Designed miniproteins, single chains, continued (5). Designs and how they scored, part 20

Each design is a single chain, and the fold is of that chain. pLDDT is the mean over its residues in the fold that is shown.

## One batch from the design tools (miniprotein)

Design m16707
Fold by ESMFold2-Fast:
Structure m16707 (fold): chain A 81 residues (1-81)
Amino acid sequence: LSEAADLLNKGKYDEAIKLLEEELAKDPKNARAWLLLGEAYYKKGEYDKAIEAYKKALALDPTNKAAQENLEKVLEEKKKK
């Protein structure tokens, strides 16, 4: 996960998505991986995919403030575009 987060910080979104998909194939209950996958899609402007990933993160960890805030943010961005 730290490698995927580092790739996101470097703007390497497709590489981050690939690593996160591999991680989720091994552990689909990894709320952190779903959160980072949502961030990667959001930064690529793929808002619908970001929303679905954030919803999965929240389904696994409903009290995750970062996932709640990021979901609200992407929903507002989708309304503007």
Scores: mean pLDDT 82

Design m16708
Fold by ESMFold2-Fast:
Structure m16708 (fold): chain A 63 residues (1-63)
Amino acid sequence: DFEAFGERLLARTDSPAIKEGVREGVAEAQRLLDAGASVSEATAVFIGHVLRGIGEELDKELL
């Protein structure tokens, strides 16, 4: 369940960029599953959104 997993990840970070990535990743992964995509495809999209949020946070910190 991507929503339950996303909630656990949101509890572990205070970064707005990472929180946004997790929320968008959960929403997009769930939309893909509802549209008949594979779990592997949904997981890849979820990870992509989370990594984007992490990248934004790192860019901010590594000024």
Scores: mean pLDDT 78

Design m16709
Fold by ESMFold2-Fast:
Structure m16709 (fold): chain A 64 residues (1-64)
Amino acid sequence: SPELKELEEKIEELEKKIKEIDAEVKELLEKKAPKEEIREKILEGASLSVERIKLIVEKLILKR
């Protein structure tokens, strides 16, 4: 299904972005960045993780 392929590609893109955000959070923690800066980056990663879960759910519904 073209729709399934599009969802899989979007999930893969989000996974790559989440890995980049995780690396940035680790760098901020290592350099002891301000708490607000660390919090904002964690929330950004959390938002992307929620979007990934939504797409996975949509993919599961589409397979029915």
Scores: mean pLDDT 87

Design m16710
Fold by ESMFold2-Fast:
Structure m16710 (fold): chain A 82 residues (1-82)
Amino acid sequence: GEEGREAGIESLEKVLELLKKGDIEGAIKAAEEGIKKTEPYQLSEGGGKGLAGVAQVLDLAEAGDIEGAIKAAEEGIKALKE
């Protein structure tokens, strides 16, 4: 359904806002919550893409690649809206 796609978009938008504000700890926590919210929908195309996008952003943010995390979040949001 659309629920997984919407959960992915909302999670990525929240993470992106926190990353742009320099709240890296908050962004990591929001990404972890986003994974939990998208995981029930992982078998849908939108939910699977949402989960993968949030997981990628989490990995980049934890690695300290904040520019990469911001770019991945923006690209993930665009992919889910399309």
Scores: mean pLDDT 83

Design m16711
Fold by ESMFold2-Fast:
Structure m16711 (fold): chain A 73 residues (1-73)
Amino acid sequence: NLEKAKELLEKGKEYAAQNDFKKAAEYYRKAAELLLEEDPNSPEAFYLLSQAYLFEGDLEKAKEYNAKAAQLL
């Protein structure tokens, strides 16, 4: 459900603004999961996964998912 994914993303942004990057990553992943249920090739979902890994400091996985999002555009 795209509307629920948007609500989860807004919560993730609120946590990021509070410097709670662990919760920001969790909510970005939940939003991405709902987008992937709607479209398994969603570039937006892979971009959100990249941002979640970036919040966690996993730069290698962040680059991997960012590249995957770019390939689908």
Scores: mean pLDDT 85

Design m16712
Fold by ESMFold2-Fast:
Structure m16712 (fold): chain A 60 residues (1-60)
Amino acid sequence: DLEQAIQIAKEILEEIAKEKIEKGEKVTIDELKEEAKKKLLEKGFSEETADIALSKVLSG
């Protein structure tokens, strides 16, 4: 379900961003995309669904 993938992608992106901020590390959009895509694939989403979900979350 694309809607579930979007919600999970948002949660993953927030989690990664918080972890980087807590460690005082800088994070790029490219790094966030790669880590979030890997996590979405691990949760059983297809590569196509993960890409669409991340695009929607990162574009607004």
Scores: mean pLDDT 79

Design m16713
Fold by ESMFold2-Fast:
Structure m16713 (fold): chain A 78 residues (1-78)
Amino acid sequence: MKKLSEEEKKFLLEKAKEYEEKGDLAMAYYYLGAVAASEGNKEKALEYYKKAMEELVKEGKISEEEAKEAIELFEKML
């Protein structure tokens, strides 16, 4: 994955905060996961991505099966 500058990380963290303020926890976790992945923290990136998928299932936006497939695909890309 592309190594992010401090400025790019700050931008992604601000995006996570914006989505959290809007109540879009799935997108907030997605951006937090992107920061973790850019820092080489695969474990934390996967944790945030799982939380993002769980929120999408709770919101009725995707099925549990779709969430599981997305998580497996993301883990393979790490």
Scores: mean pLDDT 79

Design m16714
Fold by ESMFold2-Fast:
Structure m16714 (fold): chain A 93 residues (1-93)
Amino acid sequence: SAEELAKKAEELLKEAEELLRKALEALKEGKLEEAKEHLDKARELIDKALELADKLEELGAKETAEKLRFEAEELDGLLGIVRGVLLEEEKKK
């Protein structure tokens, strides 16, 4: 159902947000490989949430799909910022 797809997409985005927090914590501790793994997993979850948003739009749940895309784009922006910090820290190694 559209409701089940929306719930799954929200759960994926929430997990991606938690992984971004873990990536930042790993960066603060100098654990660059751990930070990279968390960022890679967060990207995969954001991409999966966007695929579910596309399915929701096909089912006529356009407003819900648009909300999920907005939330995913915000997290992708944050991921880009954190990845930028990781790349600068890797250059110092």
Scores: mean pLDDT 87

Design m16715
Fold by ESMFold2-Fast:
Structure m16715 (fold): chain A 60 residues (1-60)
Amino acid sequence: SKKVEEAKKLADEIVKKAKTKEEAEEELYKALSPILSKLSDDEADEVSAYALQLLDEKFG
């Protein structure tokens, strides 16, 4: 969905700009929480899984 794509792009931007894993996690939580609450469970899971993958790829 368009909202899932927008949330994934936001996650990309947050992780790219973050200097530490902790900073990225805090910024993702603040930015994505209001968006995820408006998505279906499946869509929220997809966005969350994507954000976790980005964190793992950048920070290990």
Scores: mean pLDDT 84

Design m16716
Fold by ESMFold2-Fast:
Structure m16716 (fold): chain A 64 residues (1-64)
Amino acid sequence: SNDDILDKFLLEVSEISSRITDPEKRARITKLVQDFLRRSVGKSPEEVEKLAEETLREIREIAE
Protein backbone atom coordinates (compact mmCIF):
# COMPACT_ATOMS: atom_id res chain seq x y z
CA SER A 1 0.00 0.00 0.00
CA ASN A 2 2.70 2.51 0.94
CA ASP A 3 4.70 1.46 -2.15
CA ASP A 4 1.66 2.28 -4.33
CA ILE A 5 1.30 5.71 -2.68
CA LEU A 6 5.02 6.42 -3.17
CA ASP A 7 4.91 5.30 -6.83
CA LYS A 8 1.95 7.59 -7.58
CA PHE A 9 3.61 10.49 -5.74
CA LEU A 10 6.89 10.08 -7.63
CA LEU A 11 5.08 9.80 -10.98
CA GLU A 12 3.19 13.06 -10.32
CA VAL A 13 6.43 14.79 -9.23
CA SER A 14 8.12 13.58 -12.43
CA GLU A 15 5.28 14.98 -14.58
CA ILE A 16 5.40 18.38 -12.82
CA SER A 17 9.23 18.53 -12.85
CA SER A 18 9.39 17.76 -16.60
CA ARG A 19 7.93 21.26 -17.20
CA ILE A 20 10.46 23.07 -14.97
CA THR A 21 13.60 24.53 -16.54
CA ASP A 22 14.64 26.77 -13.59
CA PRO A 23 17.46 24.99 -11.67
CA GLU A 24 16.55 26.78 -8.40
CA LYS A 25 12.95 25.55 -8.59
CA ARG A 26 14.19 22.03 -9.44
CA ALA A 27 16.49 22.07 -6.39
CA ARG A 28 13.61 23.17 -4.11
CA ILE A 29 11.35 20.44 -5.52
CA THR A 30 14.12 17.84 -5.03
CA LYS A 31 14.49 18.89 -1.39
CA LEU A 32 10.72 18.60 -0.80
CA VAL A 33 10.74 15.10 -2.32
CA GLN A 34 13.71 14.06 -0.15
CA ASP A 35 12.03 15.51 2.98
CA PHE A 36 8.79 13.67 2.12
CA LEU A 37 10.56 10.32 1.62
CA ARG A 38 12.42 10.71 4.92
CA ARG A 39 9.27 11.72 6.84
CA SER A 40 7.20 8.90 5.30
CA VAL A 41 9.40 6.22 6.95
CA GLY A 42 7.47 4.37 9.66
CA LYS A 43 4.19 6.18 8.96
CA SER A 44 0.78 4.61 8.34
CA PRO A 45 -0.59 4.61 4.76
CA GLU A 46 -3.11 7.30 5.79
CA GLU A 47 -0.35 9.55 7.14
CA VAL A 48 1.82 8.96 4.05
CA GLU A 49 -1.10 9.82 1.73
CA LYS A 50 -1.82 13.05 3.65
CA LEU A 51 1.88 13.99 3.60
CA ALA A 52 2.06 13.24 -0.15
CA GLU A 53 -0.96 15.48 -0.83
CA GLU A 54 0.55 18.34 1.20
CA THR A 55 3.97 17.95 -0.44
CA LEU A 56 2.42 17.91 -3.94
CA ARG A 57 0.57 21.15 -3.14
CA GLU A 58 3.89 22.81 -2.19
CA ILE A 59 5.57 21.45 -5.34
CA ARG A 60 2.76 22.82 -7.53
CA GLU A 61 3.14 26.25 -5.88
CA ILE A 62 6.87 26.25 -6.67
CA ALA A 63 6.15 25.15 -10.26
CA GLU A 64 3.87 28.16 -10.80
Scores: mean pLDDT 85

Design m16717
Fold by ESMFold2-Fast:
Structure m16717 (fold): chain A 94 residues (1-94)
Amino acid sequence: MKLPKAGPLLRADYERERAALPQAEFSENAVAILRKEADTPEDRALVAQAEENYKKWKEKYKDVDPNDPEVVRREIASEILAAGYALLRRMLRA
């Protein structure tokens, strides 16, 4: 049998989540989630990209109500994406 960390489904999910990260708008909490999993240079580069995306987020929504449903939905979506990546990352490292 294949090694659990090299399983095709886990690898495919990880690669899909990883590909989505540079294109996502990131909240502060999403960046914090990614930072906890950043043990490699490649993962540190993703955190740097997420931090730049968060800076763009702060500027874009500077004058928008933080309780606006669209802003809240985007914040939750970024946190779900980050948490999903972190979970898959841990499973692949096992």
Scores: mean pLDDT 68

Design m16718
Fold by ESMFold2-Fast:
Parts: C-alpha cells; sequence; structure tokens
Structure m16718 (fold): chain A 55 residues (1-55)
C-alpha cells in the first residue's frame, strides 16, 4: 500500500456490496470511455484483491 497500513485497513472495511457498487460504477465509466478490452481484466484483478483482503 502506497499510503501505508491505514489505507490497507480501508480496503478491509469495504463490504462485498460496496465493492460491487464501486466495480459497477468503474465498469460503466470504462464503457463510456471505450477502454474496456485492456482495463476490464485489470479492474477484475483489483476487485479480486479487495475481496481477498476482506476475507
Amino acid sequence: AEGGAADDAAWARMTPEQVDAGYERALKALEEAGMTDENVPMLERIRERILAAAA
């Protein structure tokens, strides 16, 4: 974590529902920008990392 342990704790506080809501918003923004092909796999990896940290 670039900002240290406090930033890592913020990820762990997110519920799966909050993570999904953020993912949906980000996915929609990528679709509007036409940047889905390369960025959707990266966004999925970020989502997976957040959910793993919450578990």
Scores: mean pLDDT 66

Design m16719
Fold by ESMFold2-Fast:
Structure m16719 (fold): chain A 70 residues (1-70)
Amino acid sequence: DIEAVVAGLERAGEAAVEALRALGASEADIEEVRRLVEEAIEAARAGDWEAAEEYARRAEEAARAAAAKA
């Protein structure tokens, strides 16, 4: 269910942004994570599961990098 995948990505993205703000991550780093999550959501809505998974993975990597800088 694409709708369930999109809802999951939105929820995970919100949680990551909230955690990064709590850690004091930069607005630029938070925006990069948001952008990658949005790309994953767009790919999921288009039914491109492979692209959605890749963008979600990149968002996770970007979030880890942002947290390490904070």
Scores: mean pLDDT 84

Design m16720
Fold by ESMFold2-Fast:
Structure m16720 (fold): chain A 74 residues (1-74)
Amino acid sequence: SSKELLELMRKLTKEGGKKIKEGGVKEEEVIEEIRKKIEEELDPKSKERALVALETAEKLREIGEEIDKELAKK
């Protein structure tokens, strides 16, 4: 089950990153799509683990955005 969860998360992250890089799609839209797929495709325990991983990724994104904003102020 852990292998299946990791492969799904890896695939969704790679596909999402490509969409963001190509433009026209916001990071928040990709994150919401990933969250929806997690909720639809995974068992409750795998879902909990995947959602924690997604929340961690969202926090890292927020930190990156704050750093960028502070650098832009200088």
Scores: mean pLDDT 68

Design m16721
Fold by ESMFold2-Fast:
Structure m16721 (fold): chain A 120 residues (1-120)
Amino acid sequence: MEPLVYVAVGGPLPGQTLSKEEAIELMKKYLEEIKNAKTPEEVLDALSRALSYAIQAGNEELVDEALKAGKEAFEKLGYEIVDVLRTVADGVPQITVVVAKPEYREEGERVAAALRAGMA
């Protein structure tokens, strides 16, 4: 049975000693994995990684590029982005993307509301 709602999380990568250049290269690799993904789970994993490396690179344009690629990949598979939550934890940005099929949008909106309330 397919999940009703998917949640992708991009955030700080503890224990990694990546340069900005290395983070950008890894982000580009996962952008290609988003484009080649055939299941929502594959898009979810690749998007979470791409967002994490974009955050590590400190570049908002790369974050926007990853979100756009994820949106297009999810739409191709019959899903939509319900919400994008931007938070800061210990001075580091975190991005949470809530995804659902159109018929489960209300479930996705409830998940997004719970996450916004800190009740995830």
Scores: mean pLDDT 80

Design m16722
Fold by ESMFold2-Fast:
Structure m16722 (fold): chain A 70 residues (1-70)
Amino acid sequence: SMLDKIIQTVEALIESLRAGDVVSALAAAQELKELGLDEEADKIIALIRQGDLTSALELAEQLLKELKEK
């Protein structure tokens, strides 16, 4: 489903952010934007570009929780 693809993309984003892999994190965030989560993806991309990987990770983890809880 589209939801399963979104969840998988957010999980990949979280793993990249935890690893400090900015290139993979930006790629995952752009995929999230293509999947229709433009507002959430743009916020995460902005935080990554600012070097605030901690806030980007917290926002991505919160998004994952919300997606799994409906």
Scores: mean pLDDT 87

Design m16723
Fold by ESMFold2-Fast:
Structure m16723 (fold): chain A 55 residues (1-55)
Amino acid sequence: SEYEKKLEEEARKLGFSEEEIETAVLSLRDAIEAGADPEEALKKIIENLKEKKEE
């Protein structure tokens, strides 16, 4: 999907591994299937990934 592709691009730019990117994409899919707004779910996951890089 468009949202999954955008998440993959942003996570790669942040320097995450392919395994970490795959996990993030699965989290996005789960959130959307649970009824979350795709754009808001994407934003939240990207923000969480950025926070992990600062740890």
Scores: mean pLDDT 81

Design m16724
Fold by ESMFold2-Fast:
Structure m16724 (fold): chain A 61 residues (1-61)
Amino acid sequence: SNEDILREIAATLSPAQLAQWIAWLERERERVLADPSLSEEEKARAVAILDRAIAILREHQ
């Protein structure tokens, strides 16, 4: 699954790389929420995916 691939990648990242990826994903989350061209449904779906990715990366900190 995509989550299993992300977990395998996360396990290979340094603490600095994990922090950089988490920061990038958090910025993307803010960008999605602030985007006036996206519907509430599109925002909810995108944020759910980003939050899941952030959670997986944080498990490896």
Scores: mean pLDDT 88

Design m16725
Fold by ESMFold2-Fast:
Structure m16725 (fold): chain A 96 residues (1-96)
Amino acid sequence: SVEEKLEEARRLIKEGKLEEAAELLNELYEKHRDDKEVIIEVAKLLAEIGEVYKEKGDLEAARLAYEAAIKLLELFPDDEEAQKLIEELKKKLEEL
């Protein structure tokens, strides 16, 4: 299920398997490109990957993860949650 794959991605992030998590999240996006709720959750998890890279000092990987999350959220210009997340992620990019 989508929920099981999202939980798997969260587990991979906690284990520091960030590349595997990103690949799984990309697969979820590709299979569910018309599901706004799934895409927003994928973007949130990509942002978490960015935070972990930032904490490890990999600022380039953090930047790419935040930009990937923003790009997905920009698919929903009329969604208030998505727009708020974009603003938060743009601020995180300025902190890198």
Scores: mean pLDDT 89

Design m16726
Fold by ESMFold2-Fast:
Structure m16726 (fold): chain A 74 residues (1-74)
Amino acid sequence: MTPEEVRELLERARELRQKAEEAYKNGDFSKAIELLKEAYRLMAEAARSLGVPDAVPAIEERLQKDIEEIKKKA
């Protein structure tokens, strides 16, 4: 993957995280969870492409904790 492709992946992940935060603030918890899953999927892809696959389990653990937090408030 090119450096530009990785940059686009991370930028898209940031946009999805912002949309997830907006959905959460609006009470759309299911949409917030879906957007977070997509954002963290892109982050894991970027980590693998940057040669730090050891970061993927930490990214997955963070996603699981964020989903559990949202479910507790829903």
Scores: mean pLDDT 80

Design m16727
Fold by ESMFold2-Fast:
Structure m16727 (fold): chain A 96 residues (1-96)
Amino acid sequence: MSAEELLREARELLERAREALEEGDIERALELLEEALLLLEEALRQASPEQLPELRELLEELLELAKEVLKKAETLEQILRAIALILRAIGLLLDL
């Protein structure tokens, strides 16, 4: 996949994760955020300088959604997964 295709798919997954959070489906939101993060990690590897602002925007959106998951998390596993997403997203933002 091209970086442009990866960024588009990640944006769609983040939108679906937001919808899952609004519905109270924490597990679905976590799965979607984890998939989006993998796409953003691959996008960073392939991104041109012109794509870095969009990649930063999507990572910041993922970070905010992961923080919302952490606030609504019902199990220790969900809390730990949300923390892992937050830390990984911050790590990628520092590499930008």
Scores: mean pLDDT 89

Design m16728
Fold by ESMFold2-Fast:
Structure m16728 (fold): chain A 102 residues (1-102)
Amino acid sequence: AREEAIELAKKAIELAEKAIELAAAGRVEEALAKVEEALKLLHKAFTLLTDLSREELLELIGLLLDAIGALLEAKKKKTPEAAIAAARAVIRAAEKLLELAE
């Protein structure tokens, strides 16, 4: 399960990095689709982690909620800047998950 969580988090980072490239190219709708896919993979990775302390769990939940909020705001604004911000929020949450899983 831990190894699967690590692979899903790495894939989420790759999708979020692709979203940044698409948003920078003005392809905002495609960027948002990649951010949403990345967030779904990251949520699955989170559900596979069973050996986290209460403090680690709350920190990771906070970062996931920030990423969800950023995606919802980006879907409302539909700007490259908002899409990039949402992608970066997903990367931050995924990097924290990798830190805790490794």
Scores: mean pLDDT 88

Design m16729
Fold by ESMFold2-Fast:
Structure m16729 (fold): chain A 66 residues (1-66)
Amino acid sequence: MEELKKKIEELKKKGEQERVAVLGDGNYRASRAAKTSPEQAEQALADANAEGERVTKKMEEEIKKL
């Protein structure tokens, strides 16, 4: 029981770390794009959020396999 919960915790931690990195990269790209195109900045943020959601779904799928 404990080992399974620990495995789930590790997967969540890894997924959160990856999601934060993706969002950070997206925010950086958006800030650069904002200088040239506010619309592209908005798209960059939307893309980052979508990628973060995919990371979360992948993590959930891995947890389901446990």
Scores: mean pLDDT 80

Design m16730
Fold by ESMFold2-Fast:
Structure m16730 (fold): chain A 79 residues (1-79)
Amino acid sequence: MSIEEIKEKAKKIADEVQAEVQAFLASGKELSKEQLEKLQEVSEAARAVADAKNKEEAEKALKELEEKAKELLELLKKE
C-alpha cells in the first residue's frame, strides 16, 4: 500500500466515523463523555495519518486510527 493509498483509506475511515456520529446525533441521542473522548482520539489519529511524512509513519498512524475508530463504533452500538 502506497502512502497515498494509506491517506485515502484514513480519510474514508474518518468520513465513515463522522457519518455514524451524525446519524447518532440526528436520532436525538447525546454523546456520552466516553464517546466524546473516543471521538477526539479518532480525530487525533486521523490528523496523524494526514501529517505523516513517510510510509512507515502513515502505516503506524493508520493502525491507531483503525483501532480507535473501531472502539468508538462499538461504544455507539452499545447504547
Scores: mean pLDDT 81

Design m16731
Fold by ESMFold2-Fast:
Structure m16731 (fold): chain A 100 residues (1-100)
Amino acid sequence: TDSKSITFVPPKSGEYTVLASNISSNTATASLKVYKGDELLAESEVTTLNPYETLSLTVEAEEGEEYTVELTVYSGSGTFLVSVYYGKEEVASETFDLSA
C-alpha cells in the first residue's frame, strides 16, 4: 500500500469535487479520502483505475479551513493527477507516483 496527500484551503464555502486521474499506462486499485484534521469526511470505494480513468468524490467544505485529500493505491502502480475543483475553478492539484 502507498499513499500521498495534498492539502487545500477552500476560497469559498460549498461543494468541492476531488478527482484522481490515472495518467499512466498501468492499472491500479485506489481510493480517495478527504479529511479535516483527523476526521474522515468523505471516502470513495476502493476502485480499479485503468489507464486514463478518473475517480471522483464530492465534499462540503468551509471557507478558510484546511482539508487533506489522500490518494491510496492498494495494488499496482501509476502516475496520478489529484485535483480539487470548486465548480470549474481548480483550487489545488498535484501529480503523484504511487506503487503498492
Scores: mean pLDDT 87

Design m16732
Fold by ESMFold2-Fast:
Structure m16732 (fold): chain A 64 residues (1-64)
Amino acid sequence: AEVGVQMLMAETGLSEEAARRVVELARRGGSPEEVQRVARELDGLELSPRQAQGMLEAARLFLE
């Protein structure tokens, strides 16, 4: 949902494009490693496994 993307951006500081990808990953049951790849490729961010897991869990909380 669009609300989930906006909330994830506010919570994590990801760009809209990266936040949309993380929400898609959460919906599909994606991994923290996939979140790390998205953040690196789209935003140039190097996330730790713990940070990536936290972002994925935050995205799951915003899914309806």
Scores: mean pLDDT 76

Design m16733
Fold by ESMFold2-Fast:
Structure m16733 (fold): chain A 56 residues (1-56)
Amino acid sequence: SPEELVESLRKQAEAIRKAADELSARMTPEEGERVRQAADKAVADLNEAAERIRKK
C-alpha cells in the first residue's frame, strides 16, 4: 500500500542519516561534512518521493 511505502522510505531515511553520522565520526572533518551533505540530499529526495506517493 502507499502507506507502507511511505513508512519504508521514512525508515530508510533514518538509516541513511544514522550511517552518515557513524561514518563521519571516523573521517576527517572535511570528508565527514561531504558525507553528511550527501546524506541530507538523499533524505530530502526520499521525503519528496514519500510526499508524491502520499498525494497519489
Scores: mean pLDDT 82

Design m16734
Fold by ESMFold2-Fast:
Structure m16734 (fold): chain A 79 residues (1-79)
Amino acid sequence: ADPALLASGEEIRRGVDEALEKAIEYAKKGDVNKATSYLVAAHLLAVAGRFAGLLSDEEYQELLDRIRKAEEEIDKIVK
């Protein structure tokens, strides 16, 4: 295992989690535009990590599941 690749994969996972946390925070504050921007950032990070080979198929699917759950939570907040 390459330590740089392991660190980058962890950084992608952390970045997705932080983006989703901020997306939910801004949705609760009524800032739908910022909430949507952070959701898009989370998707872009997950996709970039997948294509860069920094995420396994299982890790990528786990991140997509977390993103989907955050989208559902935001939909409940902004409706």
Scores: mean pLDDT 82

Design m16735
Fold by ESMFold2-Fast:
Structure m16735 (fold): chain A 61 residues (1-61)
Amino acid sequence: SALEERLAELIRQGRFDEAVALAKREGLSKQEAIQIILRLQRDGRITEAQAGEAVEKILLG
């Protein structure tokens, strides 16, 4: 989806706070946002390190 493409791009650029803000603005729960991030990692669209930092920011933000 366009949302998943934008999240992947922000995460790849190290813009984790912007990715969290986008997920919140789009009405995603923490669980839904984490599921998207894990799918992006499984699809090879982001690295394991990028996925880990994005998940941490969602859980702690």
Scores: mean pLDDT 88

Design m16736
Fold by ESMFold2-Fast:
Structure m16736 (fold): chain A 93 residues (1-93)
Amino acid sequence: MLKKLAEEYEKKAEEYKKKGKNDEAAIEYLKAGKLYFENKDYDKAIELYKKAIELSSDNKIKAEAYYNLSLVYEEKGDFEKAKEYEEKAKKLI
């Protein structure tokens, strides 16, 4: 169920991206990434959070994506990257 719902959010993100609605697309990538993270698909979560950061011009959306990257790297045991992304999130707020 979680993976199928995540794939639906990814599809919605791609559709917003095609329409030039980059911030809306980034929000849908964040939603998909969170579901992959809950499903312990950490690499896919990282991919989608990075897409949200690259696509969005909104510092609040980017900060949320960086914070979520920090949480994923913490779960992977990469505390150096977790701290780096937490600091990037804090700079955007």
Scores: mean pLDDT 88

Design m16737
Fold by ESMFold2-Fast:
Structure m16737 (fold): chain A 83 residues (1-83)
Amino acid sequence: MEIEEYEKKAEEYEKKGDYKKAGDYYEKAAKIYEEKGDFEKAEEYYKKAAEAYRKAGDYKKALEVEVRPGIKRLVEAVERVTA
């Protein structure tokens, strides 16, 4: 439910030209999918967040969210070996 609300809000802000808020909501949706273990959807939404941040001119934040899924997968692999 919350995930779908975040996606709808992201689309609304994107249509309004508020790309920063659109990116923030896509990032929130991606984090929830990541927490659920749905890494495929998490990756999709992180990419959407990165696109929104680029449209907002926030290239640093776009890069951070774009590399996030790869870093998270590496962190989880290390944690599972040490746990």
Scores: mean pLDDT 75

Design m16738
Fold by ESMFold2-Fast:
Structure m16738 (fold): chain A 72 residues (1-72)
Amino acid sequence: LTKEQAITALRGVPDERRGEVAESLVLAYPESKKEIAEALMELFPEKREEIRKASEIEDPREFAEALRRALS
């Protein structure tokens, strides 16, 4: 999954579903953790620091949980 593909998947998602969709993307594409984090930081600059901190988590499952919390 590329950063651009992640942006496309996340664009247009309602606010109340952002955390759930981001979590699902990480669980579906754990190898694309960096690209997903970069896409989210671009789409949600107000959450950039929370997303950046979550991206330091090496385990994809824990990263997905942290993203869901940050975007909720």
Scores: mean pLDDT 80

Design m16739
Fold by ESMFold2-Fast:
Structure m16739 (fold): chain A 62 residues (1-62)
Amino acid sequence: LSRSEREARLAAARALIAKHGATPALLREVVRLGKELGLSQRELAEATGLSVASLSRAARAL
């Protein structure tokens, strides 16, 4: 993925979280996206505004 594609996918994830809140389903989709993009839980948290703890719990639920 190009940098622009990565930024666009992360921006879309942030928009969904802003609209619906950090639901368990959205947290799992964000974790899945982070895995596809090769991002760490910390990098994903910084990019989306979510907590590392929430993302780690969602990752364990996958």
Scores: mean pLDDT 78

Design m16740
Fold by ESMFold2-Fast:
Structure m16740 (fold): chain A 88 residues (1-88)
Amino acid sequence: SPYQQTMDLMSQIYSQVITAQSHTIAGDTTGATNSINSMMSIVDQLPPDIQNTLMPVIQQVQQNPMDVDIIQQMGSVISQVMDDFTSK
């Protein structure tokens, strides 16, 4: 179903956020950048309303891939979007 597909994509994005955060904490710029790029590829598959909600924080993460606070903010935004999506 479109609902299940959207939830699966958001779960994959959240997994990439956690992976990027781990690489950033370890000082692994390449690992962090790869996880952020994977996250972007998944975002492109989301419904436009969800993409629009995520895009500002994703742009901040892309500009500051080693900023743990910004990556944590991305995780919080994804978690909130998932909660809002399941509250139907």
Scores: mean pLDDT 82

Design m16741
Fold by ESMFold2-Fast:
Structure m16741 (fold): chain A 61 residues (1-61)
Amino acid sequence: DLLERARELIFEEASETVEAILYIVKNLGEGETEEDLKKFEEELAESRRLGEEAERLLAEL
């Protein structure tokens, strides 16, 4: 079902976005290292990629 696939992608996007936010929040008090910032950006980029896939599936409805 197209709707179910879109829902799963949206959920994964939300989950990865939350993970990225939690990651940056945990490191704020320590001063972000270059490695910490890279991980945050990678998580955020993956979240956006999943969101784009969900949008494409929803557009086909």
Scores: mean pLDDT 69

Design m16742
Fold by ESMFold2-Fast:
Structure m16742 (fold): chain A 68 residues (1-68)
Amino acid sequence: SELEEVLERVRELARKRAEEAGLSEAEKRGLEAMVEDLVRKLIEEENASPEEAIAAGEVAVQSFLEAK
């Protein structure tokens, strides 16, 4: 489904950025789960477009990494 494709894309982005930032495997999985949950809620509950949800996910990943 389009939703699953979007979720896979944001998980890959989160994983790549976390890996570049030197996070552990557990931290990478945690970030993936967080961004997946956010994007799913935006699409399913807020009727966000895939593009809007992906953009929000990217911002959330960046904010998480900067808060470290």
Scores: mean pLDDT 82

Design m16743
Fold by ESMFold2-Fast:
Structure m16743 (fold): chain A 62 residues (1-62)
Amino acid sequence: PDYDYDGDGVFDVRDVGALAVDLGLLPPDASEAEKEAFYRDFFSGDPSNPNGPAAVQARALA
């Protein structure tokens, strides 16, 4: 897939979606809407969210 940074190197919805697919949190054919929903959930700020950064990071670093 083509991933475009907004020019400042920050993760956008596509980058987060690609990471989620790589970690098995989203299907490899996930739609942009599904990636946006995951992105919103990921940055919700809820520390108990299973799709939050702590859970995603734990899976990536396990």
Scores: mean pLDDT 61

